Designed miniproteins, single chains. Designs and how they scored, part 49

Each design is a single chain, and the fold is of that chain. pLDDT is the mean over its residues in the fold that is shown.

## One batch from the design tools (miniprotein)

Design m1701
Fold by ESMFold2-Fast:
Structure m1701 (fold): chain A 100 residues (1-100)
Amino acid sequence: SEAEILEEVYKKLLEALDLIEAGKIEEAIELLKKLEEELKKLVEENPDSEVLKEALSVVEHMLDLAERGKKLKASQEELKEEAEIVRKSLEKQVEALLKS
């Protein structure tokens, strides 16, 4: 079920956000890369699924944020602020998808 896949993706994205907020940015990058690889395979198997493509886009955006944070040596406080913005965006996106 797409809903079950989205719920699992959402839980893993929240785990990555928790890692970013804790300053464990390398662990977050590893988790996000694994999730990206799994979602790319699902998109290739389900090319008409806009929902899976949107989920992949969110994972790629979070991965870029985490990798840029590492490169720029962003403070833990800066990472927490960005993570909170992404968390609120994800909550709204999941609510919209579940109501559709």
Scores: mean pLDDT 77

Design m1702
Fold by ESMFold2-Fast:
Structure m1702 (fold): chain A 78 residues (1-78)
Amino acid sequence: MPTEEQLAEHLRELLETDEELAVRTLSVAVPLLLGKGLDVPPEELYRTARRLLRRAGLSEEEAERLAREAVRIHEEMR
């Protein structure tokens, strides 16, 4: 399993080329990282995604925006 640091590095590269793919990657990779799959609570997914996006170099406001989108995409997979 990739570490949070490895995932943040990958997200940094994706955010420069394909923001939608970066957000979709978060919606799948964060649940896997947490070991919960589709059962991950939205708030836990949001907090972890926001932390990873901040590590990837985004501002707090941008990290919050994209973390909300990752939660939305994850909820749509139900």
Scores: mean pLDDT 78

Design m1703
Fold by ESMFold2-Fast:
Structure m1703 (fold): chain A 94 residues (1-94)
Amino acid sequence: HMEAAGEAADAIFDVVENGGDIEKVRELVGKMDVLGVAAAATYLASRMLEAGYTKEQIEKAVELMEEAVRKALPDADTAVEIIRGAGERTIKAL
């Protein structure tokens, strides 16, 4: 769980920062369950706060992860709710 979650968070961070491969995010998310998505959202939130992300950058990261989850997982609703909650808490912590 932890390794896949960290890789997914790193891939999203790379897409937001450097225009990395969005298909890599979808592949990694497709290998995760809801707990893995929650862990990835937590890792991503921590990294975004440490990097000094703007509200706009956080919103873009949330959108990318939501899209990847909706495309990769058959039941995405719970995972999307977790991702949105993590994004909102991260923005509030700015």
Scores: mean pLDDT 75

Design m1704
Fold by ESMFold2-Fast:
Structure m1704 (fold): chain A 75 residues (1-75)
Amino acid sequence: MAAAARAQRQQQIQQMIDYLRQRFLAQNPNMSDQDRQQLDQLLQQAGQVMLASDDVFQRVQRAIAADRAQQAAAA
């Protein structure tokens, strides 16, 4: 309902989507242009679900934080 709170969450979701896209592309270098477009559509749909559900948003945020920690430890 509050426009400022929605805008802030939307920006956070966009950063999470960008992270997931980069991770997926790095693991799947042979992906076709069609598959890349499908991935982008799926990530946009996931973003809408995260905007609608605080529980899903928090779960994805924790998963990304854990993945970042794991990647840092592996580097």
Scores: mean pLDDT 79

Design m1705
Fold by ESMFold2-Fast:
Structure m1705 (fold): chain A 84 residues (1-84)
Amino acid sequence: MKLPEITEENFDEYMELVKKQLDDPRIPLPMKYYILALFYLRVLEQLPDKKEEVEKFIDEWLKKNNISREFFDRVLEAVKKRLE
């Protein structure tokens, strides 16, 4: 299902929503990967000027959770295929 478009006006609201979801202990870790991957792909499509900011956020989150970038890139590939 297509969520509302990410715009410069609502980008900060989306970032806070994603951060809250990633901090929620009730959300399983695999769902957090999916949420983060979906958000990143949507930013690349809808607001590419924010790519560097989102990349930095992802890299910091992956390091905190001892997750390799290689693993996350495989999740991105899987999510991208499901959206096609």
Scores: mean pLDDT 79

Design m1706
Fold by ESMFold2-Fast:
Structure m1706 (fold): chain A 64 residues (1-64)
Amino acid sequence: MLVQELPAYATPALIAKARAGELTEEELNLQEAIWSLTKILSQREVAKILGVSQATISSLRPTE
């Protein structure tokens, strides 16, 4: 991926579903993509790009 800009409004919905354990395959792919960005950028930078808190990005950590 070169750069994929995810809508900031999509991230809160994804996080709510992740906390409830209700992620679809598509939403799991988004979670993994967001978490992969933290390997290139810090969690703080990703949080700033998506317009969410750093703790919110931490909540998107994949389950192995």
Scores: mean pLDDT 60

Design m1707
Fold by ESMFold2-Fast:
Structure m1707 (fold): chain A 79 residues (1-79)
Amino acid sequence: MVYMEGAPEEVNKAASEAAELGLKAMESGDPEVVAAGAGIALRGIGAAISAAYGTESDEEALKEAKAAVEAAKELLEKA
């Protein structure tokens, strides 16, 4: 699970969800879906890192992490 000390709990939870769903997409036999899943997982993790290091506001990081979760859900629906 993704956990960054200094990031809000909500950001860490959303980042963890995005990473889990992205990794699930990487189990696909479609290389395009695998690449998209990896990208989504990295977006979620990046949001948690940005919040922890203060390079983004907690609100911005949470929006990015939630957007990554939504993108992952759509990707899995199409896969």
Scores: mean pLDDT 79

Design m1708
Fold by ESMFold2-Fast:
Structure m1708 (fold): chain A 79 residues (1-79)
Amino acid sequence: LVEEVKERQQKIVEEAKKKLGEKFEKTMEIGESLPKSATMEEIKEALREALGDELSDEEIELGAEAVSAKRMIEEIEAS
């Protein structure tokens, strides 16, 4: 069910927000600046370039997952 997929993606965003704290907004802003066609690897590379001094590799992974999850939520809502 599409609603269940959306709920799962929302939980991913919420967990990333909880773990990244104040860095979450910066992470999402970098993600939002990328084209919708950006791959997960491209999102991770952009986050490392912009926030590599502030984020650990684990936090970059979580941030990229949150960016991807938010994009999936937006696609579902646009349908």
Scores: mean pLDDT 80

Design m1709
Fold by ESMFold2-Fast:
Structure m1709 (fold): chain A 91 residues (1-91)
Amino acid sequence: SAAEREARKAKLREMLKGREDILVTPEEIEQRFGIPYERLAPYLPRPPNEKGEWRLPDVALAVYDYVFDPSVPKTPLDERIREQLEELFAE
């Protein structure tokens, strides 16, 4: 449900509290998460900072929104990320 999604996103924000100073580039998105930047871009807040970077919590929330978006086809790696997030939220 939408309420469950917002609760899970709130939990993810809380887990990443104090990591807002960690900046992520488009290139690091693919390196860290295995998701091509072009696939994640629609889920990222706009605009990025002056250097084209996002705060780590913003990228993690975008990964959540992308991985759990039923309208977009997923790769096996995307499905693995979804499984890891579901395991994280089960605790």
Scores: mean pLDDT 82

Design m1710
Fold by ESMFold2-Fast:
Structure m1710 (fold): chain A 80 residues (1-80)
Amino acid sequence: SIQQVIDTLQGLLRDSATASPEDLEGVRDLVRVLAEGETDPEVQAILDQLVAGLEKATTREQAQSLISDAISQLQSLLQS
């Protein structure tokens, strides 16, 4: 469900607060797996954009901003 995806991303956002650069690569890979398992095209598009952003992110702060934006987009979709 969209809520389960949101819950997963909220967990990753929390964990990313103390993440090293190596941990950020792990976060990106987890989001990629999440996107690959998604069957809702709108949710998958949001997750694909997040993966693309995370591939270019060089700081923890950039990664956290991208994850927060994805959560907001998913919450808006859930309320629709």
Scores: mean pLDDT 80

Design m1711
Fold by ESMFold2-Fast:
Structure m1711 (fold): chain A 83 residues (1-83)
Amino acid sequence: MTELVREIAIEALEKLAEDAEKRGFKKLAEKLREIKKLLEEANLSAEEIEKATQRVREAYLKVKETGDEEKGVEELEKIKKEM
């Protein structure tokens, strides 16, 4: 079950990174891929993966609404530290 949650999260993060690149949010895309790599390499529980993925989605949604890439990068850095 944890591996399925991880695979879904990794796919979601890659799609968000690709979308961010298409929108010109290059720094945000780089940060999204850093979090993806952490999810691939870290022994996180399903709950930890779901919480991190949800926070990432919320941060990205705010960037799409506001256009504030720098604020999005800051939020993603906080998520990385909490993982």
Scores: mean pLDDT 83

Design m1712
Fold by ESMFold2-Fast:
Structure m1712 (fold): chain A 75 residues (1-75)
Amino acid sequence: MFSEEEQELALERMEQLKEWIKQHASQFSPEQLQHLIAILEEQMRQIRNDNRLSEELKKKLIEILQEIIAILKAT
């Protein structure tokens, strides 16, 4: 089980990743975008099924991942 500090750090790192993707997504090839989307969708499935994570943390992580996927799909 992750500590509250580790959970906050994970959320902060995910938000940083989202901002980085938002700035750099236009530089990816269509093949790279499709591959990255597939990886992130698989990560969402794993998070949904991880009984070690709280429901609140799952929701927050999935929301950020969904936003990242939406940015990639809009590119």
Scores: mean pLDDT 80

Design m1713
Fold by ESMFold2-Fast:
Structure m1713 (fold): chain A 94 residues (1-94)
Amino acid sequence: SATAARILELAARMLRLLREMKAEADPELRKKIAELEGLVSELVRAIGDGDEARAEELLARMEELLEEIAAEAPESLQPLIDEVRELLEEIRAL
């Protein structure tokens, strides 16, 4: 569907940003970013399977984890975190 295709595009952009963040993050923050990457991969799978309930659960968990990352991340990573937050809001609006 057009909605599924858009979510996959947004998820791919999010994974790119998370990889950039991991390159600049300390080891503890890297673990949380890697966990968020895992949740993005599970979201892609849920969307592929048409599992809307699982997708909503994963989005909520991703939003919670992103705010934990935001609280711990240095100022230099905040612009990338803001971009990830915008992508999550776009996915949620679909």
Scores: mean pLDDT 88

Design m1714
Fold by ESMFold2-Fast:
Structure m1714 (fold): chain A 70 residues (1-70)
Amino acid sequence: DLDVILKNIQDARLTAQALLDMLLEEAKKKGEEIARTVGKEEGEAYFQRQMKAAEERSQRLLEESIQTIL
């Protein structure tokens, strides 16, 4: 049933996006703390590293979920 597959893919995308949003909020808060305590450059560098890691983790979760659905 194509409708079931499409719904499961959409649910997987929403779950991956929710994980990404959560990780980015945590990275932003920690990056702002580092910017206040160490320096703005260090806070921005931390955020950029965590953003990349969060995107990779979210993408991996989505790919694994889609492979299970298909």
Scores: mean pLDDT 86

Design m1715
Fold by ESMFold2-Fast:
Structure m1715 (fold): chain A 69 residues (1-69)
Amino acid sequence: MEEAIQRIQKESEKLIEELKRAGVKQSDIDFLQDYTDRAIKLLKQGADPAATESIIASLRNLKDDFIAK
């Protein structure tokens, strides 16, 4: 559980740095952070850690979409 949460947090931090470097709107950065926080809350509430790879893929897709704007 804790390892899954740490992986999601580290990936989110990397993606937020990439978004900031790319000059993405603060509202889009906040959206990605909110998505991360909700995913972590679900994992802490007993969601299956097998969802971690899907969550990370979703975060990466959001980052790519925000940069493409």
Scores: mean pLDDT 81

Design m1716
Fold by ESMFold2-Fast:
Structure m1716 (fold): chain A 89 residues (1-89)
Amino acid sequence: PKLVFTPDMTLAEILERARSLNPSVSLTLDEIRERIRAGELSKAELGGWLALFLNVAEKAQRQDALAILAQVPDRASPEQLAAALLAVA
């Protein structure tokens, strides 16, 4: 199913939606990392990439991602989310 994130969603809401989905992805983790690093993602797209990352990452990487994201405020800016994802990815 398609994920729809809104700019007013909290980080907790984004993570909860990501956990409820098992999307099929054609992109590699490296390609997701490159897009995040390039700053090509809006806040809504960043939420979508977070959901994809959590669904394709190894279990250990997902737990590390959640631990890092827990350090970010609930209503994180796109820059804060990008920094957290780059630290994990």
Scores: mean pLDDT 58

Design m1717
Fold by ESMFold2-Fast:
Structure m1717 (fold): chain A 81 residues (1-81)
Amino acid sequence: DLIREVALVYKEFIPTSTEEDVEKLLEELEREGRVKEVEERLRREVAELEENREAVLASLPVEEDREKFERFLERLLEIVR
């Protein structure tokens, strides 16, 4: 359940939605047959984020933001592996 796990990581680092919102989104994606498309997109986006890790860290002037990004990326990588 890659989409739900990624959404939970986003919620921990960028709290914007409830669990009910995620369930609704998953139901819509299931009905549209788009679950695999979104999973592949998320895996690609996380891989691109890892490739650009140094550039992202260099763009973050505050140490706390860099630490938060590192934890965020590590959690995403664990899910998509």
Scores: mean pLDDT 74

Design m1718
Fold by ESMFold2-Fast:
Structure m1718 (fold): chain A 70 residues (1-70)
Amino acid sequence: MNDDYINRVKKILDDLDSGKISPTQAANKLKDIATELGNTRLATWATGAADSGDAESVKKVGEELIEWLK
């Protein structure tokens, strides 16, 4: 269900915000979700966010994944 994926993305973003995982780790988890969903655009964007290590870029990918799943 789309709500299960939305909850997975939200947990990754919460773990990032709490400092439990790094931006690169969060981006790689989002890339895995986008790949499972067949969303090549967001998987590519998540790869770029992982390479940059920028938390803001990671959050944008997560927000776009949530929006796409609604």
Scores: mean pLDDT 84

Design m1719
Fold by ESMFold2-Fast:
Structure m1719 (fold): chain A 81 residues (1-81)
Amino acid sequence: MALAEEALRMVEETGELFREDLEKGIEKAREAVRFAVEQGSYGLAQLITGRMTEVFREIHGKEGEEQARAIGEEGLAAVEA
């Protein structure tokens, strides 16, 4: 439970940064995905990817959704490796 709460908090912080600066938001998004990889949790990586996709869509529409998907796919591949 605590890990999922930490991951959701990181996604919330990513959304705030993404509203102010696209590049900083992307960096924070990669940090959140790296957290899931360090935990070795595919489920945590999926949770982060799903929430991030929604947040990025709200801020930059389709372009934001595509950015979040790319970051999420990179993280999921790293967990599976």
Scores: mean pLDDT 72

Design m1720
Fold by ESMFold2-Fast:
Structure m1720 (fold): chain A 103 residues (1-103)
Amino acid sequence: DPAALQAQAQRHALLALENRGRRGAEHAALALEAMAQWAEQQGNHKLAERLRQLAQLLRDNPDLMNAKVPDVDLRQAASVLRSAVENKSIEEIEKSIDTIENL
C-alpha cells in the first residue's frame, strides 16, 4: 500500500528529527527504507537502492545524526524527506536525494 508506506516514512522522519544519536539514526533509516519500498513500487529501482544504502550508512554511523556535515545537515535532509513524502512530488523527492547525496 503506497499510502501506508508514505505514512510510515513520514512518521519515522518526524521521530528522527525529535531524537538524537542511535535512536534518531534508526528512525531516519526506517523512513528511508519505507521510501525505498515506495520508490521500488513506482519502478524507480535506482532510487530505492540509494535509499537503502543511506539507511544502512545511518545505522552504521549513528553519530552522523548529531554532527553537522560540511555540505548538508542530516537533520535538514530528514526534514526534506518528510516534506517530499507528504507532497509526493517527483521533483521534491529528487531534491531530497540530492540533499542526502551531498552529505
Scores: mean pLDDT 66

Design m1721
Fold by ESMFold2-Fast:
Structure m1721 (fold): chain A 73 residues (1-73)
Amino acid sequence: MKEEWKLISGKVELKEVTDSGGGKYGRVHATYEYQSTVDPSKKKIIEEGWTGSVEEAKKRYEELKKQFEKDLV
């Protein structure tokens, strides 16, 4: 039987970080939770991280948030 995975939960976090030199940068961390369509007891978690300027991180965060809103209902 062909096993397929569906996205059942998505989480995206934006974190602003100050480095030791006083510079600020942004981190975006996305967590995708998938559930097997043939066995609902089976789940997998995929994590992705991205770093850049605070402005770029905020833009990436909003893009991922909108994508989760579209994909999750």
Scores: mean pLDDT 77

Design m1722
Fold by ESMFold2-Fast:
Structure m1722 (fold): chain A 63 residues (1-63)
Amino acid sequence: AMQLPEVHVKKEVGTPGEAARLAAEYAERGEILKPDIVIDPKTKEAGLKVLEAERERARAQAA
């Protein structure tokens, strides 16, 4: 079939920071849930890494 699925879920979040936060919360649960919506596991891991970078940056500024 030549039908393409809609992937506008990322736009619902709006801010990349919020997306990273949600990804981190899912990872903290330690449970790989089967998403109702097609989501790449890489997206979840990328969000977690972004959050970690943000924390490191804050730590550097706080000394």
Scores: mean pLDDT 54

Design m1723
Fold by ESMFold2-Fast:
Structure m1723 (fold): chain A 97 residues (1-97)
Amino acid sequence: TVARVREEARRTAERAVEVLEEAAKLAGEIDPAASRVLADLAEGLRRSVRAGDLSGAAYHLNAAATLVERLGPRGPEYAQRLLEAADVLRQAALVLR
């Protein structure tokens, strides 16, 4: 049902916000400016989810995943956790579209 798909998308997006917020904290150890951008993307994601804007949510997730992927090579000690976070964000974006 449309309502069931929408509810699953909402839960996926809410979990992705938590992953994105954790990625923003890790990013702060490498690049405080990138951490701020990720925090802004997390807030944008929360707003899109609250508005039922799944396309907007997917945009914020893809933008965040791209930034997180670029940070991995700059912080080898955090690279594995950042890549895992990026994968979660990319998968969430695919669920949302």
Scores: mean pLDDT 83

Design m1724
Fold by ESMFold2-Fast:
Structure m1724 (fold): chain A 89 residues (1-89)
Amino acid sequence: MEERAREIARKPEAIEGLAEAASRAADVPREAIRAALERGEYEASYLPSLNAVAVNLTLPDASTGEPIFIVGLVDENGEAVTLMAVPDR
């Protein structure tokens, strides 16, 4: 399922949706999040119970440089469903 999870998370719609939701929840520029997703600097895993792909990435806070842990959910069609950003890590 790793290959399928990666393919789903790489869809342009998923990347844009995840970047927009993360920028809303975290103090991280949307462009930085999008760039990290496009470079494949994230982990993706399929969650059968949710019928979705969990996308995890960590990016530095713009003000402190401390890592921010970001979690997103993308459905099997590549549509971004939910994103949560936690200013911890």
Scores: mean pLDDT 68

Design m1725
Fold by ESMFold2-Fast:
Structure m1725 (fold): chain A 96 residues (1-96)
Amino acid sequence: GEKELEELIERAEKIAIEAVDRLYESTASEEKLKATEEEFERRIRELEEEDPRLGEIARRVYELAKDLLSNESITLEEAKEKAIEEGRRLAEELMR
């Protein structure tokens, strides 16, 4: 229903923001990037156990955020906006 979709969208947006922020902070070193990737894999598993849709959203948003931040033509703000939009799109898709 609409309420379930709204709740899923809110969580997807938070996941997207966290993904971009954590990855951006981790670009300073390979060690930090590896630690962040391990944390994200644990987080994806936790979310998947809570709700399979959240796990899929987290996995796909994380991959997108990583790809966006590797592109020198994309700003941090643009990466956040794109990740949030993808999270929302996935929430809508998975509720259908």
Scores: mean pLDDT 81

Design m1726
Fold by ESMFold2-Fast:
Structure m1726 (fold): chain A 76 residues (1-76)
Amino acid sequence: DPLERAREIARLASEAAKKALGIEFPVDATSPEELARIGKEMAETFKKLSKEQRKKFVEAYNELLEKRAPEWQARE
């Protein structure tokens, strides 16, 4: 389900942003339109980040993504 996977990705990104940057995004979206709005807000926020902040975010996101990779492969 593309919507469910997008929601999982949004949750991971939100968790990474909270841990690395102290920024929280509403990620319990139930519609594609809500996920699109959250994605746009994240993109705008990331454009305003310093290189150091982006690096911290990517590191946190990769740690969370590594834990999810086996589950995603099992679903495919």
Scores: mean pLDDT 70

Design m1727
Fold by ESMFold2-Fast:
Structure m1727 (fold): chain A 62 residues (1-62)
Amino acid sequence: MMPSIEELQERATELIRRAIAEGKLSPVQAATATVMRSSMLFSSNEEAVKLLSEVEELIAAS
């Protein structure tokens, strides 16, 4: 069963906030991750899960 969009957005928000605090994201990467998080509100649960994975990959690649 897939998580809710609100749950996925909350997790993305926490990951982005933590990565910024740890200095892992450039301003451009932080902006990109924020856009991905915002896109979750207008996405299906499947697309929101993919967006969360993209945010996690962006942070891992930093």
Scores: mean pLDDT 78

Design m1728
Fold by ESMFold2-Fast:
Structure m1728 (fold): chain A 81 residues (1-81)
Amino acid sequence: MRRKLEEERKRLNESIGLTLRAIGLDILKELVKKKNNPVLQKQLDLALADLPEWKERAEELAKEGEKNAENALKIIREFEE
């Protein structure tokens, strides 16, 4: 029975990870705007390259009912604007 809880925890951790990455991306965008630091810009560019993959996975998890994945999608959409 613990195995079922471990599988649910894996999905929860993945959705939390996506939410944290989306929040980190938004923070990084703000830091780039304020500091004009080329190292931060390079980190932002790398994160933007991965954004479509994060978005697809977040959409998949949201369809499975993961509320954290829905929050990640909301943050990603706000970041894209």
Scores: mean pLDDT 73

Design m1729
Fold by ESMFold2-Fast:
Structure m1729 (fold): chain A 70 residues (1-70)
Amino acid sequence: SELQEEIEKLQEEAREANLKGTELFLKYRAAVQAKAPESEIQALRDGYLEANDKLTEYVRKMREALEELK
């Protein structure tokens, strides 16, 4: 059942990364539309890209763990 606990943790991490990425992406779009400072736009863009990368990695790890349960 260690794999089940690992999958549950990865699901929670993926959910958090998805929510954070969505929030940062919406803020990024709003900042671009409002012509916010370039430094603010870059920080928001970097943030949502990092969140997307983490989401992709958590999903990959979940898929691998699920295959091990077979």
Scores: mean pLDDT 85

Design m1730
Fold by ESMFold2-Fast:
Formats: C-alpha cells, structure tokens, sequence
Structure m1730 (fold): chain A 68 residues (1-68)
C-alpha cells in the first residue's frame, strides 16, 4: 500500500535533500516546485515518521493527500 503526501514551505536547498530521502525510503517523487513536493511512500510508519521529522526540522509542513 502507498500513502500520498504533499510537503510545502520548504527552503529551496531542502527540496533536493528531501527528494533523495524519499528515494532512499523506497518512495516515489511526483510534482516538484522550488518549495514543495508531491510524493508517495510505502505504508511504513517508521519511514513516514522519519520523513515527517525531516520536513518539520526544515520548517516545512507535510499533509497526507491520499492512499493507494
């Protein structure tokens, strides 16, 4: 199962690092802007928590937009 997320409010330098982290966690990157990313992660609470912490530590916000 996949969980869909939107992360926003990111500094531009954090966006490439977040993309790398999503891929390392087995996720898939969708639409990318200078300060936001749409992406999917496996339904793994540990991996989701790790990525949420990264987004929040960089001053961003993250919301779940769906699941598959």
Amino acid sequence: MWVLFHASGLPPEAVPELIKKIQELGGVVGTVTATSIDFALPDDEEKIKELKEFVEENGGTIEQTGES
Scores: mean pLDDT 82

Design m1731
Fold by ESMFold2-Fast:
Structure m1731 (fold): chain A 68 residues (1-68)
Amino acid sequence: MPSREEREKAARELIEEARRRMEEEGVPQDDITFLELLARHLVAREAPLEEIRRAVEAVYAMLLQKTA
């Protein structure tokens, strides 16, 4: 079973990957910062990794549409 530290590491890697992809797509820095803050808030509230992933993916998809 993954430890709290292992889950935090996985969440951090998920956030970093999403940020990198958004930077490649030309998403504004303010929107990237918003996604990071949202994900960090969920991590701080000890949300399950699956919940963090779904939230990040939903916001990421929305921000990509906004920049098109």
Scores: mean pLDDT 76

Design m1732
Fold by ESMFold2-Fast:
Structure m1732 (fold): chain A 58 residues (1-58)
Amino acid sequence: SIEELAEKILEMFKSLFPDVENWSEEEKRKRIEQLINTYTDLNEEEKEKALEYVLKNI
């Protein structure tokens, strides 16, 4: 599911960027989008849902 893929991205993101809580929202979005684009083949609507999930949970 999209939520399961988003959870995997979230765990990877936290592992790679332990200081993420100190970042701006724009920088968080940019980095999360980069990981989604690199590690998933989701369509644009699914990418937006995954991005929103990760942003809400970091």
Scores: mean pLDDT 81

Design m1733
Fold by ESMFold2-Fast:
Structure m1733 (fold): chain A 75 residues (1-75)
Amino acid sequence: GGSAEVKALVEELLREIEESDWPAGLKARLIPLVASLADAVDDEAAKEALRELGRIKDPEELLRRAEELAAQLVA
């Protein structure tokens, strides 16, 4: 289970995604990937991943990175 810090970073990023003008279909794909990072075994890797994702401004790049990071950290 993720630390309180990891959960806070997940909640902040999810809020930003939900408040964005991005297409609903992209949000539906992105939200579960970001939420899954709260279950990452390595808290430090999860925090670094969430901070990296929070810096990505392009929705398609964010989706690609989230898919890659979730596969690496949550699998």
Scores: mean pLDDT 83

Design m1734
Fold by ESMFold2-Fast:
Structure m1734 (fold): chain A 86 residues (1-86)
Amino acid sequence: SSKEKKAKELEKKAEEARRRGIDVGSEYSMKTMLQVSLAIANKDNPEKRQEYLKEAEKLMAEGNEKVKALEEEAKKLLEQARKIRS
């Protein structure tokens, strides 16, 4: 039915948003880990160490916000699909 087709399209979009969330999370995790590693390598330079740790904190926060937005997008799409099926 057209109702089932519409629900399946929303479920597919939710899965795509979920997969984007995983990819974004992985990207920002790797970027954050790089900054932390650079901070450790610069332990004898407190100013540079602080710059790297500050960048790591910024990247972690940005990544978390982007992942959360994609998770909320997926949740809303699944709720819409369930409402159509109900």
Scores: mean pLDDT 90

Design m1735
Fold by ESMFold2-Fast:
Structure m1735 (fold): chain A 94 residues (1-94)
Amino acid sequence: SSVEQQFAEVEAHADELGATLSPAGAEALRAFSDFARANKSISPQAVLEGVERMAARLRALEARSQAEADREATRLKEAFNRAKKAAEANNAAK
């Protein structure tokens, strides 16, 4: 569907931005994109803006401390993985 194509574009953009970050940062962007696709309550455009904002924040953290950036990225990844599980459970109940 067109919505599926729009989320595929968001995923590709997240992967492109993730390539400019550490592996942990890339995983965090991917986890957010995957969560948003499962949730569908956020428009693809808003998800795209969220990915860009998250990438910019992680990039700024990496400039200060890679260890701090990786720790934050790991926390974000875990949070979005949990949120994705909840969204999938909600979708299965509908």
Scores: mean pLDDT 83

